# Ledger of designs, part 56: designed miniproteins, single chains, continued (3)

Each design is a single chain, and the fold is of that chain. pLDDT is the mean over its residues in the fold that is shown.

## One batch from the design tools (miniprotein)

Design m9918
Fold by ESMFold2-Fast:
Structure m9918 (fold): chain A 74 residues (1-74)
Amino acid sequence: MSSVEEARRIADLIVAAEPTTPLDIIEGLVLLAVGVFLATGDREAALAFARHVAETSPSERLRELARRLVEELE
């Protein structure tokens, strides 16, 4: 499995948790996931993760956070 495919799958898991998890915790998980990808040197996975959250999250607040992360990574 590519790191980019794994990043998208992790994004799907976090987005799926939104209905049952406080939004502040979900935002923390998004930031932690991006931070871990960047710390491991995988900027492509970090970008793919953030883009996927921006495209798939039902929350406007989380989509805006993810779009800002995409802008910062580009």
Scores: mean pLDDT 84

Design m9919
Fold by ESMFold2-Fast:
Structure m9919 (fold): chain A 85 residues (1-85)
Amino acid sequence: MEKAKKKIEELAAKYPGVKRLGEYLIKSLEYLEKGDKKGAREYTSKAVGETLRVMSEGSEEERKAALEMLKIYNEASKEIEKKKK
C-alpha cells in the first residue's frame, strides 16, 4: 500500500535509528505485493532483528517510531492478503 510505505518513510526520516527497520518493512511489503512470500519472509526476519536492536538500544522516540512502523506494516500486510483472494 502506497500510504503505508509513505508513513514508514516519514518515520524513518524523522528518527534515523529506525531507518533500517523502515527499509526492511517496505521491502517486505513490496515482496508481498508481488506474491513473493520467500522474499517477504527474508525481510521480515531482518526487521525482527532490527526491532529487537531498537527496543534495546534506541531512545524512547525511536522505540515509539518502531512500534508505529510495525502497526502500519501489520495493517498493510492484512490489506494485501485480503486483495489477493
Scores: mean pLDDT 82

Design m9920
Fold by ESMFold2-Fast:
Structure m9920 (fold): chain A 117 residues (1-117)
Amino acid sequence: MEKVDITLRVRAADPDALAAAIREAVEKYGGTVERVSPDEVRVTLKNVTKEQALEAAREIGRIADELGATVEVESASNPEFLEDIVRALGEGRTSFGGAAGGIPAMAAYARVKKEKK
């Protein structure tokens, strides 16, 4: 309960540049970043404190906003902590829905949405 595991999916036009920036930000927490698809990277934080996870999430959110990337929370070991992670990733450019489902894969998506559809 004191320690959490989180996995994020981040999508950008340049996933290699995104991966480099995020890796630098999460390295101090033992985080890992790998390219999962041509446009996506997976960020994993394991055995971190809630405070460390929130700090990392804020940094990832800032990098994503600067690079015009979208962020999805793929999984978290504690569902109650998902809301805190999504908040820490930041708003403005990000919005999410489907959190009411209680199913981890669909429970917290934070994606950039345009006001104009």
Scores: mean pLDDT 66

Design m9921
Fold by ESMFold2-Fast:
Structure m9921 (fold): chain A 82 residues (1-82)
Amino acid sequence: GLEEKLEEIYEEGKKEGIELAKKEGIEEAEKKVEEMEKEYEEALEQAKAQNSPLDTGSLRALKAYIEGMREGVEEVKEEEEK
């Protein structure tokens, strides 16, 4: 169901985070994740302003992807000595 798709989106984000950290560096990857986290926060504020549900499929998908990407970057940090 939706939960399975969110898990797939999380895993996709994780792979993207790993690739970005390895290609561009950990610091650059962390910056991109922070930018996406800000975009998610803005999306939540827009939803609140429109009296829209805060747990919509699109918002849950965005959060899952960002959380996955953060995890991927953290794995590279643990794997590599900076």
Scores: mean pLDDT 80

Design m9922
Fold by ESMFold2-Fast:
Structure m9922 (fold): chain A 106 residues (1-106)
Amino acid sequence: SMKEEKEKLLKEIRFIIAKGKFVLMAEEVDIELLLEKGEITEKEAEELRERARLEVRRKVAEELEKILGVSLPEEEIEESSVTEIAVKIARKAGEEEVAEALEKES
C-alpha cells in the first residue's frame, strides 16, 4: 500500500539522518579531544568543525539524492542541518507527507 511504502521511505531517511548525526558527533568529539590536549588551536578546531559539518551534510544529501532522485544546490546544503537537507530533498521530490513528518522531529 502507499502508506506502507511511505513508512518504509521515512524509516530509510531517518536512518540516513541518524547516521549523519552520529558521524558528526564522533568528529566533534575527536576535534574537542585534540583541542583539550593542546594538539590544535581553537582556530584550527573551528576550521575542522566547519569541514566536518560540510562533509557530513554533502554525504547525507548524496545518499538522499540516490533514494529520491533529486538534488539540492550546494549553497542550500552548506546552510542547512542534516534534518533540513532531508526535509528539503523530500519536499522537492514531491514527498510532502514524509517532509512534514521529518519537520515534526526537528
Scores: mean pLDDT 89

Design m9923
Fold by ESMFold2-Fast:
Structure m9923 (fold): chain A 56 residues (1-56)
Amino acid sequence: SLRDKLLEFVAQLNAEADSLAAKLANSDPAVQREVLATLRERQAQLEAMKKEVEEE
């Protein structure tokens, strides 16, 4: 169900929170680019779930 997918997505974000925070403490532009890429990937997952709901 969409609810189960959202719960799993939230759990994934929680698991990544400490790692992303540690990377953002590093001012290396390459590391910041990696964090941005991860956030864009998660945004794409949200858009895919939104589309699934809209096609229901």
Scores: mean pLDDT 75

Design m9924
Fold by ESMFold2-Fast:
Structure m9924 (fold): chain A 90 residues (1-90)
Amino acid sequence: SEEELRQRLLELYLQAVMDFMAPETRRITAEDLLAGYKELQIERTEEQVQALIDRMDKDGDGEISEEELRAYVEEQLAQREKKELEKLLS
């Protein structure tokens, strides 16, 4: 199904992000995220990165687990789908 494909692609994406940014610890720090953005040539400030960590960090340790990253990505996708559905139903 399309939903099964979507979930599989999400899992592959999450594993790729974790393997790239935090392969040993499996927890993404602000330093890991800054280094990752720099490697990808994406411009982000330290303040923007810290704000992103703060939004995803459910346990308050300043690090993002795979579960927290998954929850955040799923929330972003759900919000986008809701907005698109509202446009189609208008």
Scores: mean pLDDT 76

Design m9925
Fold by ESMFold2-Fast:
Structure m9925 (fold): chain A 66 residues (1-66)
Amino acid sequence: MEELIRRLIERGYSEREAKAAAEWDFEGKSPKEVAEKYGLSEETIRRLFKEVVEIEVEELHEIILG
């Protein structure tokens, strides 16, 4: 969670957006639920979802290859 938040902030997302993505990833909430809770558009949440997946894929690639 904390690593995901740091990576999102490093990529230019706000602290609120990073926390929303982390909470959704941690709790398994729907994108719509998180968008409503944090006052973000569904499109913004979808963009965050793509960033989260990309970051996780990069981390997995790093772990597998060393």
Scores: mean pLDDT 73

Design m9926
Fold by ESMFold2-Fast:
Structure m9926 (fold): chain A 82 residues (1-82)
Amino acid sequence: AAKRAIELIKKAIEAIKNNASVEEVIELLREAKRYAREAGLDEVVFKLDMLIDKLEEFGEKANKDGIIDGLKAILEEVEKAL
């Protein structure tokens, strides 16, 4: 579960860098959140939810660099928990 969450977060970062749709990024993050929940990573689930909420609220106006930085911080947290 944790390894799959890491993979999906990395895919979301690449999707943002490649100008993928907000919908595609949200879908990847929702799937990552599901695997993080299965792994018992409650703080990671909370942080992913916050980023999803920002993307849903602001759409294309969301600070994409800020979202990437947030996702990278979550990756470091998940890797330390393994």
Scores: mean pLDDT 81

Design m9927
Fold by ESMFold2-Fast:
Structure m9927 (fold): chain A 104 residues (1-104)
Amino acid sequence: TKTTTLGLAAFEKEKKEETASVASGKMLERQAKVLESQVLFPEAVFTLASAVLLYIKAGDLDEAETALKRAKETLNKVPSTSSDKDDLQALLDEVEKLLNDAKA
């Protein structure tokens, strides 16, 4: 009775939900690489931003920071003439603020 008396099922459910969020983030990172190979850089940036949000939700802030860095690198490949670039930059700035707030 000096240890948390939670059933194994409740403990496994919490672990499974965190693992599922991380797994979804990893899947989005792989999807972003496919989009980059197809020169769909705006879609790749949006996909990576979504991965960052999933990692923040999972509490995996190190993976979130790595994915955000990748998103910024991919944004640099979006042409300056693209109308999407300013919107994507604003999205990444908002996601970075959310990540920094989560780290505090």
Scores: mean pLDDT 76

Design m9928
Fold by ESMFold2-Fast:
Structure m9928 (fold): chain A 58 residues (1-58)
Amino acid sequence: MTEEQIRKILEDAKKNGEEYVDFGRVSGGEKGTIEKIAKELGGKVELIPPNKVRVLFK
């Protein structure tokens, strides 16, 4: 996924009042981008082994 795709997913989720978003099969680069954007949006990031990331907004 591109940074723009990740940003759109997270911004849309926050706008819609979603509690969390899950990203599966995440690369190291995508993980870093997800963490950066999630924190910008006030979200919290949980790493779920082996390669899943959850972003929490509430």
Scores: mean pLDDT 81

Design m9929
Fold by ESMFold2-Fast:
Structure m9929 (fold): chain A 75 residues (1-75)
Amino acid sequence: MKEIEELKKKYEEAKKKYDNGVDTLRSTKRVAELAVERDPSAREGAEAAIQAFQDEVDKLKKEYENLKRKIDELK
């Protein structure tokens, strides 16, 4: 039972980090879209930067999904 409690706490922390990352990524994408509209040559650089940040957000998502799976397995 204490193991489930620890996992739930880690899950909540990981989910919060993921939610914050998603919000930041969304804001960054909007700024990048405006930059590309002004200068189409900026598209490749903007997409690369967004992809790198998306990869970090994806890592956070996998972490909290793995924690959720472990919690479900211990029920």
Scores: mean pLDDT 79

Design m9930
Fold by ESMFold2-Fast:
Structure m9930 (fold): chain A 62 residues (1-62)
Amino acid sequence: AEAAVEMIMRELGISREQAEEIVEAARRHPDGLSDEEARALGERFGVSPAQVKGAVRLAATW
């Protein structure tokens, strides 16, 4: 879990709190986020929906 948070922070340039939200989203959505959910998180964090979906997939593998 911690390793996933650190990688997401580094790759996306977001805060620890934001990276932890992505890890939690991965746990709640094991099949991945919908486009709508990825867009909403992306807008909140200042990253693209594609970056959010990629980070959620990475978090799900750890």
Scores: mean pLDDT 78

Design m9931
Fold by ESMFold2-Fast:
Structure m9931 (fold): chain A 85 residues (1-85)
Amino acid sequence: SKSSIVLLLEQVEQQLDAVADAPEETRQTAVEDIAKELAAALSPENIQKLARHFQAVADTLPDTIPNAETRKRLYQLLAEKLKET
């Protein structure tokens, strides 16, 4: 079920982490697919709330984690795609 925002956020984080080490084309496709799935499942108000949340994650992720720059970029790109919907 995608009715829980917390569960949905955990699923998105797992999906982005899974592709952090993948080629850029795979990472771009994953972000596009996640954005489309969220846009289909959620209200416009919740989409805007998630966009702000993912932007905050991009801005606050520790530099000490593996692939920190790539992970920050993935969250940033997802936030931008959601703002466009």
Scores: mean pLDDT 80

Design m9932
Fold by ESMFold2-Fast:
Structure m9932 (fold): chain A 74 residues (1-74)
Amino acid sequence: SAARERALRTLMRVVKEELDRLSKEHPDLPEGKLLEIVADAVRRVVAQFDPTLSEEEIRELVRKAFEEELKKHL
């Protein structure tokens, strides 16, 4: 439980940082492409340090972080 919670917090941070970076460095990238790149980065990170996260949990984390960041930039 605690390990999963720490991993989820770390992944949320990674997703937010990637979205912030991509939005600033590539402002012309469409929303769908931004989400795709971030999702790929998250999958690679998960494979390296937390194999207990399911594909559904990864997808949900990316979606929530993306929606949260999108609201901040609107």
Scores: mean pLDDT 69

Design m9933
Fold by ESMFold2-Fast:
Structure m9933 (fold): chain A 79 residues (1-79)
Amino acid sequence: MKASEEEKERIEKEAEELIKRLEELEKEILSKEKDERKAAQIHAAIGVLKSALAMAPTLDVESAEETLESARKAIEQLE
């Protein structure tokens, strides 16, 4: 099922917030831990979210929610 305009706006906002959180976490890991491997994993997660946002006009709600949930789990595992 394709997302409605209201659902697209909600998904876009949540994805933007998760991207911002991941970017902050990437900077913190690089500055404090200097763990290039963890930073690469965060960078990959940011890429997945940006790809999902680019597909937003054609993305169904279920696929978008799974992508957002995966990003939230990645943040929890890295914190």
Scores: mean pLDDT 71

Design m9934
Fold by ESMFold2-Fast:
Structure m9934 (fold): chain A 60 residues (1-60)
Amino acid sequence: SSRILELQRRIRELEQQMQDLHDQIINETDPQKKAELSSQLKSIGDELARLRRELRALEA
């Protein structure tokens, strides 16, 4: 279905964003910026969890 394809595409995009944020955090020396990046990482992780739950429900 189109929704399954949309979810799969969005999940891949968010997984790439999480990897990019992890790389930024490793290379960041400013504690405030590290905290901001970590907050963004948590938000993306929460969205990924929601999308993965929706995908599993549609595949059931």
Scores: mean pLDDT 88

Design m9935
Fold by ESMFold2-Fast:
Structure m9935 (fold): chain A 89 residues (1-89)
Amino acid sequence: SELLDRVKKLGEEIAKLVQERKPSVELGEAIGRAVNAAGTAATSPKASKEDAEQAIKYLEETIRALRAGDEQGALENAKKAYEVGVKAA
């Protein structure tokens, strides 16, 4: 699945940024949950492509916030990615 491959690549980029930026434990845990939920949505036969793509968009916004040093924005987007991913699965 192209969506799953995209989630895996974003997860690898996020993992590198977490090692570089050393975010809070809360943010790290929220990111881990978000990546897992988006991956599940991308592989679920019941999830719409739109819902999976929305979860992926929130992961992309999490990356942007992490690169900008915006930990609060990263946390908010990671929580949204998780919520959308869980509902999609």
Scores: mean pLDDT 82

Design m9936
Fold by ESMFold2-Fast:
Structure m9936 (fold): chain A 67 residues (1-67)
Amino acid sequence: REAQARQWEAEILATARYYAELGRYDLARKAAEEGAQLGVEMGLLSEAQARELLERVDRLIEEIKRR
């Protein structure tokens, strides 16, 4: 279960990074929101893990914007 949650989080972070590097911060954030929600619906993520994932994506977007 933890391995599946970690893999899901990694996939969402990779997708968000891809869009953020393209300057598509709207798509990066949307991918994070959709991925976090789906992860909770599928039972892969707790609500707390979904919030942490969204915080990590927000920090990632902010870091890329500061370049």
Scores: mean pLDDT 82

Design m9937
Fold by ESMFold2-Fast:
Parts: sequence; C-alpha cells; structure tokens
Structure m9937 (fold): chain A 55 residues (1-55)
Amino acid sequence: MMSIEEVKEKLLAIADSMSLEAARIFIDWALEENKDSEEELREAVREVREEVLKR
C-alpha cells in the first residue's frame, strides 16, 4: 500500500469481506503491525478500526 488513502480503502475492503469477529482480529493485527509506523499511517489504521467497531 503506497498512500494513506489506499491503506484505509484496502483495510476497509478486507474487513468488509469478513465476519465481524474476523474483521476485529484482522484490524487489531494491523494496528499492532503498524504501532511503530508513521503517525499518519497509525491514525489511518485507527480510523478503519473505529469504522469496523461501528458494525
């Protein structure tokens, strides 16, 4: 994933293809993988997590 926008779109698309339980596990994994990444990327993953948790 090259841009923050692409990261958000791809993460949401992947989460949308899964059950709620699987999507939560996936997004928690993505947050952990990106914990040491740039602030903008970490924020993008957090925003996707909030969207997943609203379901």
Scores: mean pLDDT 75

Design m9938
Fold by ESMFold2-Fast:
Structure m9938 (fold): chain A 62 residues (1-62)
Amino acid sequence: PKYPELAAALQRVADHPSRPPLKAEHANDPYAAIIAAAVTIALDPSARELMQEALDVANKVL
């Protein structure tokens, strides 16, 4: 993936029980991955902390 640190953080969100529609190819398009994760958090707030970690990684690498 283009941003491996972001891909790892998003994988933690994908491993959440809500099972967001995140796929490996989304790591090559961080824009699509972030939108999918944001939708997941809107449906399941318990994933919010994991997504905040992913946003911190995205801010560091982007």
Scores: mean pLDDT 62

Design m9939
Fold by ESMFold2-Fast:
Order: structure tokens, then C-alpha cells, then sequence
Structure m9939 (fold): chain A 86 residues (1-86)
């Protein structure tokens, strides 16, 4: 159901945010890409390429874990609201 998909997305977003709080940027990206890859039916090779592309972009923009967490704040708040209503 759409509600079950929203709950799964919310859990993945919150898990990624927890990794960012620990400074574990690659693990946060892996959690987000894992969810997307499962939904889009991506191969392991396509998933790894997407992770590497996202990490390259983060490095190019010189984004810190704190800045990434700030950019994710609206998604994290929405995720918390979804889980509170679940």
C-alpha cells in the first residue's frame, strides 16, 4: 500500500539522518540509494555507480555531514510526522 511505502521511506530517511549525525556520509548515502534501488529494480552495479556519483557530488560541493543533515531537515521532519501517524 502507499502508506506502507511512505513508512518504509520515512524509516530509511531517519536512518540516513542518524548516520549523518555520526559523520558517516557514505553509510547515509548507501541507506538512501538502497531504498531507491529496491524501488527502481537497479542492479548491484547500477546501485554502486549511483552511490559513487552521489559521493563525488558531495565531495565536489564540499558538503559536511552537518550541512547534509541541514539540507535533509524538511524530509526528516516529514518522516517523523509519517511515523507518528503510523
Amino acid sequence: SERELLILAAERILRAAEYLKRGEVRKAVEELVRFLAERLGLSDEERQRLIDQMMAEIRARKLTPEQLLEEMKPLVETAKEILAEA
Scores: mean pLDDT 83

Design m9940
Fold by ESMFold2-Fast:
Structure m9940 (fold): chain A 99 residues (1-99)
Amino acid sequence: NVLKSGETSAKEQVSPSKPLQRIFTLEKAGKLVVTVTESNPDVTVTVTVYKGESTKSALIGSRDLNKGESAEFELEAGTYLIEVSALQAASVSFKAELK
């Protein structure tokens, strides 16, 4: 599952055992902005970015976000995994954008 700049992910169920994951590729260094566009009320999600295609890759950063909140990551050119997880079951969607 690949996400391009300005795209919003499909809405999916997330849980501690089933995170929502998307691959995001930067052709040039830039700022990645991840926005939680949909979430269950009162559910905080964790957005984590890895440099590579899996959670075994180098950790770039992690942020806890509520619906409508954004996190910013300064990234080099390359392929990244964006993971959205929650400690409880939730229906979640997110947008990724390069600035």
Scores: mean pLDDT 84

Design m9941
Fold by ESMFold2-Fast:
Structure m9941 (fold): chain A 71 residues (1-71)
Amino acid sequence: MKKEEVLKELEELGEKSVNTDDVTKKIGYTLRAMGILEEYGASPELSREAGLAILNGDMEKLKEVLKKLEE
């Protein structure tokens, strides 16, 4: 997967998490995002930070984590 595709998919998963109150769906989006990051070769720490941001619906924190992937 290209870096731009990873960034786009993670932002979409974050937005889906913000727009749902279903905890099971939030967990699903979180696990999918962490899987995408691990396949891309992101560090376990970065994958956990992104996952927690998505689970908590924290788009500010998610954008911070994604910025680290661009560097």
Scores: mean pLDDT 82

Design m9942
Fold by ESMFold2-Fast:
Structure m9942 (fold): chain A 65 residues (1-65)
Amino acid sequence: SADTAAGLAALNAGDYRTAVAHFRAAIRRDPSDEQAQMALALAIGSLPDEAERARELAEARRLTA
């Protein structure tokens, strides 16, 4: 999807926050997109702030319920 492609581009550029936003948009459109789900986990895990990672993980759980 366009969101998955944009997320991968952001991830490759080291823009993990932008990557997280795009992968979340991709999962909202297609909850079965395993590539977007795995890429979201990688992007969140790459965030340097533990509190930010915790907040993003909480938001991700809402998408994969």
Scores: mean pLDDT 80

Design m9943
Fold by ESMFold2-Fast:
Structure m9943 (fold): chain A 60 residues (1-60)
Amino acid sequence: SESLLQQAQQIGAELGKVLGLDVQLMVDLAKTAITYYLSQSEQLAQQFVEKMQQQVEAAK
């Protein structure tokens, strides 16, 4: 879904910032990953977004 794609991009950018990595690279990787998971299952895509959120919180 569009909302999961948007969430993945936002979380990818935040993860890039907290890890000190290239933000654009992290956004592009998140877009690629979420697109792949959405092609498999909406549930897998949601789980991926949730795991990314956990990584951001752990890195803060």
Scores: mean pLDDT 80

Design m9944
Fold by ESMFold2-Fast:
Structure m9944 (fold): chain A 103 residues (1-103)
Amino acid sequence: MVPSREELRASAEAARKAAEEAIARGEKLDAAEALRAAADTILAGLEDPSVSLGEIVAAAAREFLPTLRAEGMSDEELALAEEGLEAVRAGDYERALALAEKA
């Protein structure tokens, strides 16, 4: 299931707080900064009710994918994740779930 707009907002706010706390401690700065940027992208997208939830998630993932690559995810896993997020953006949730099960 895709999260509701309210669930996505709560998750983004929690992720932003966790990222800010990690930055304050000097821990995993690149990952924490990417997570904060992704959370900020989600929160900004949620301010416009005409923007689809899938478009918001896809935009946030583009901020986070370079950090996942740096953390050692394979190019194949990153490509699969990106394809899954584009399926969510297109509203094809069945395809997004099938791609997630392959990862």
Scores: mean pLDDT 66

Design m9945
Fold by ESMFold2-Fast:
Structure m9945 (fold): chain A 87 residues (1-87)
Amino acid sequence: SLEETLEELIELAEELGAEDLVEAARRLQETIRNKASKEEIEKELNALEDAALGFYLSHDPSDPRVQRVLEVLREAFKLVKELLEKL
C-alpha cells in the first residue's frame, strides 16, 4: 500500500541520515492522511521529487542501500500518481 511504502521510505531514509527525504516523505504522508486536495498532494509530491533528486546527487547509486531507497521511491511515486488519477 502507499502508506506502507511511505513508512518504509521514511525508515530507510532515517537510517542513512537523509533528513530532507525524511521530511518530504512525512509531509506527503500527512497530506494524504488528512485527505488534502489534489493540488496540495501534487505540491508535496513535487517536494518529494526534489528531495529524491538531492538524495540521488549526494549518494553513490552503486551502494545497495541507496539502490533500495531509490526502488522504494519509484514505488511511492507510482502509487501517488495512481492516487492523483483517481482524484
Scores: mean pLDDT 88

Design m9946
Fold by ESMFold2-Fast:
Structure m9946 (fold): chain A 97 residues (1-97)
Amino acid sequence: SLEDKVRSMSPAQRLQALKQMRDDFNNAVDQAIAEAKKKNDEDSIAEIELLRKQGEEIFAQAERYIKDGDIDGFVSAMLKMIQLYMQVQGILLYLQD
């Protein structure tokens, strides 16, 4: 499980995993925005920008959980980030036809 994997990590490894997820998420957002702009799809741009903002809030919360040693909070935040990543990827696939 994600919890078992996270519990086996040091705080430094958890921070590295969070940074990698943030990079992957930001790359997916950038790709989705680029595709939406090519299609002049303003509704998709607005939706992706909202997901980007939600992602930044969750990343900030996840960093705080690492600092506080709150493993359960960190796992919850990581699961929410995976869900947002899947939503961005779904929009990207929709935009690619």
Scores: mean pLDDT 89

Design m9947
Fold by ESMFold2-Fast:
Structure m9947 (fold): chain A 94 residues (1-94)
Amino acid sequence: MEEKIQKLLKDIDELMDRYGVSPEVKEEILKEFERAAKSVPSLLDLLYERVKEAIEEGHRRGLSDRELLDLVREAIYLALGMSRDAAREAAAAR
């Protein structure tokens, strides 16, 4: 459902604003989430949970905005069924 995706995008946006994530990285993370959610709508709730966890972990670990983006990409790729090593490599490869 389109409205559900928009609500989750807003929730992720607000979480990143709370943690002071830069607008550029925030836009990239929202784009990655929306792309994944549209690709596999059946995994929408899992994608949201994993992205939220990654943002919270990134803040807890004091990661830079770039490291946060990599962590979020890894979380998305893991949720889509990639192995941990493959997800990490894909995240770092842009």
Scores: mean pLDDT 80

Design m9948
Fold by ESMFold2-Fast:
Structure m9948 (fold): chain A 79 residues (1-79)
Amino acid sequence: SKEEVEEKLRKSRESAEEALRKFEEEGNEEAVKVLREYLKELEELEEELREGADPEEILERLRELTGETQARLKEVLEK
């Protein structure tokens, strides 16, 4: 449902904000940049959902975005 997708977006944002704070405390500027970009994309998905986008389409895009962000964070941590 739309409400379930909104809740998943909210939880993803909260997790990303916690991770962002930790990387800022560590001085990992590359990880901070990746997470700031992720948070901006999450905000855009939340806005599209509010404007009447299909919840299933938003959920698929959220999964892809989260996977890409996790891959980017892994690459940053391997440097």
Scores: mean pLDDT 86

Design m9949
Fold by ESMFold2-Fast:
Structure m9949 (fold): chain A 78 residues (1-78)
Amino acid sequence: MKEKEVKSETMPFEEAVEVIRKYSDSYHVFEEVEGEVIMYYGDARATLYTAQSENPSARIVAYGHKGETIYLILKLAS
């Protein structure tokens, strides 16, 4: 059985929002933040689980989706 692929990358918030805008059918920005964020993307359930497990103290600042794929933008606690 194929495992669901989840990818993550660190980038400036503005760049992450442009990625979501380009690749999502719909997106929402919950909070505008400055500096570096982590973007998680892939299968919806796998992405939510992976993002929460790796970053339990981070907050979701933006979200996008296209079909079964989601994009989560997380701001780490400083």
Scores: mean pLDDT 80

Design m9950
Fold by ESMFold2-Fast:
Structure m9950 (fold): chain A 60 residues (1-60)
Amino acid sequence: GGLSDRMAESIGESLAENGGVSREVGIKAARNLQGVGATMALMASQNPEYARFLALAASR
């Protein structure tokens, strides 16, 4: 099963806030990361540079 809409939105918003990127970029990254998105979002909450890099790379 895929990532739920609400989870993708919540994870994407966290990535956007921590990484300083747009909400749209964060949500797209979360959807592309699927099942690992939650784990990566937790890591990114400690590391805003990683959050920014991850959001930009995964939204490409």
Scores: mean pLDDT 72

Design m9951
Fold by ESMFold2-Fast:
Structure m9951 (fold): chain A 125 residues (1-125)
Amino acid sequence: DLEKLIEENSPTETVRDLLLVLLEAILNNESLETLAERVRAVAERHNLAPEAIDEAVRILTEVHERTMERLKKAKTEEEKRKIMEESLLEAARRLDPENLALEVLAKELGVSLEELRRLGQMPQV
């Protein structure tokens, strides 16, 4: 059912494939290095720009590391399921093309996402 959660919450095929890589890394307890290599391969296959590939790797390795730490502390299968669901939903949101583009732009400009959002606001209709 986690695969179904990915299908229902993926805005693009690129995001779906990246989330499937994350899920497999969590379930197989893959290293951050292995995850990073797989994320790069999938992102390159989907023709993401180099900056977007680097950001996708950063996002998914952060989510994976946090998820694995939370799973170590989880005492029930229901808690583990919820942790994985929350992690996949966070990754889906952050990998959304619009959000990913904003994270890349914010990093390139050396500003926060909030500051970048303010710069994009129209002062008049």
Scores: mean pLDDT 82

Design m9952
Fold by ESMFold2-Fast:
Structure m9952 (fold): chain A 85 residues (1-85)
Amino acid sequence: SDTLKKLQEAIDRMLEGMDKLLAIPGAPDTIPESAARNVLESLANFANVELKDEWIKVDEDGTVSFEDLKEALEKLLEEARKKES
């Protein structure tokens, strides 16, 4: 579907952006929980899938690592694929 294609492209671009940031010495490797939730909620709403709280792994400092954010994005994309199939 067009929605699934656009979601995949958006997620791929975000993953590329995170990888580029991780390659820069001193760049952040985490984002605030609020930022992670806003991104995931926006994409979930666009794809019309339910965002599950267990996908968002918050660290003790109130942030979400890029690794955990990548996993949450992949889970969201997989749920969108299941909905279309």
Scores: mean pLDDT 82

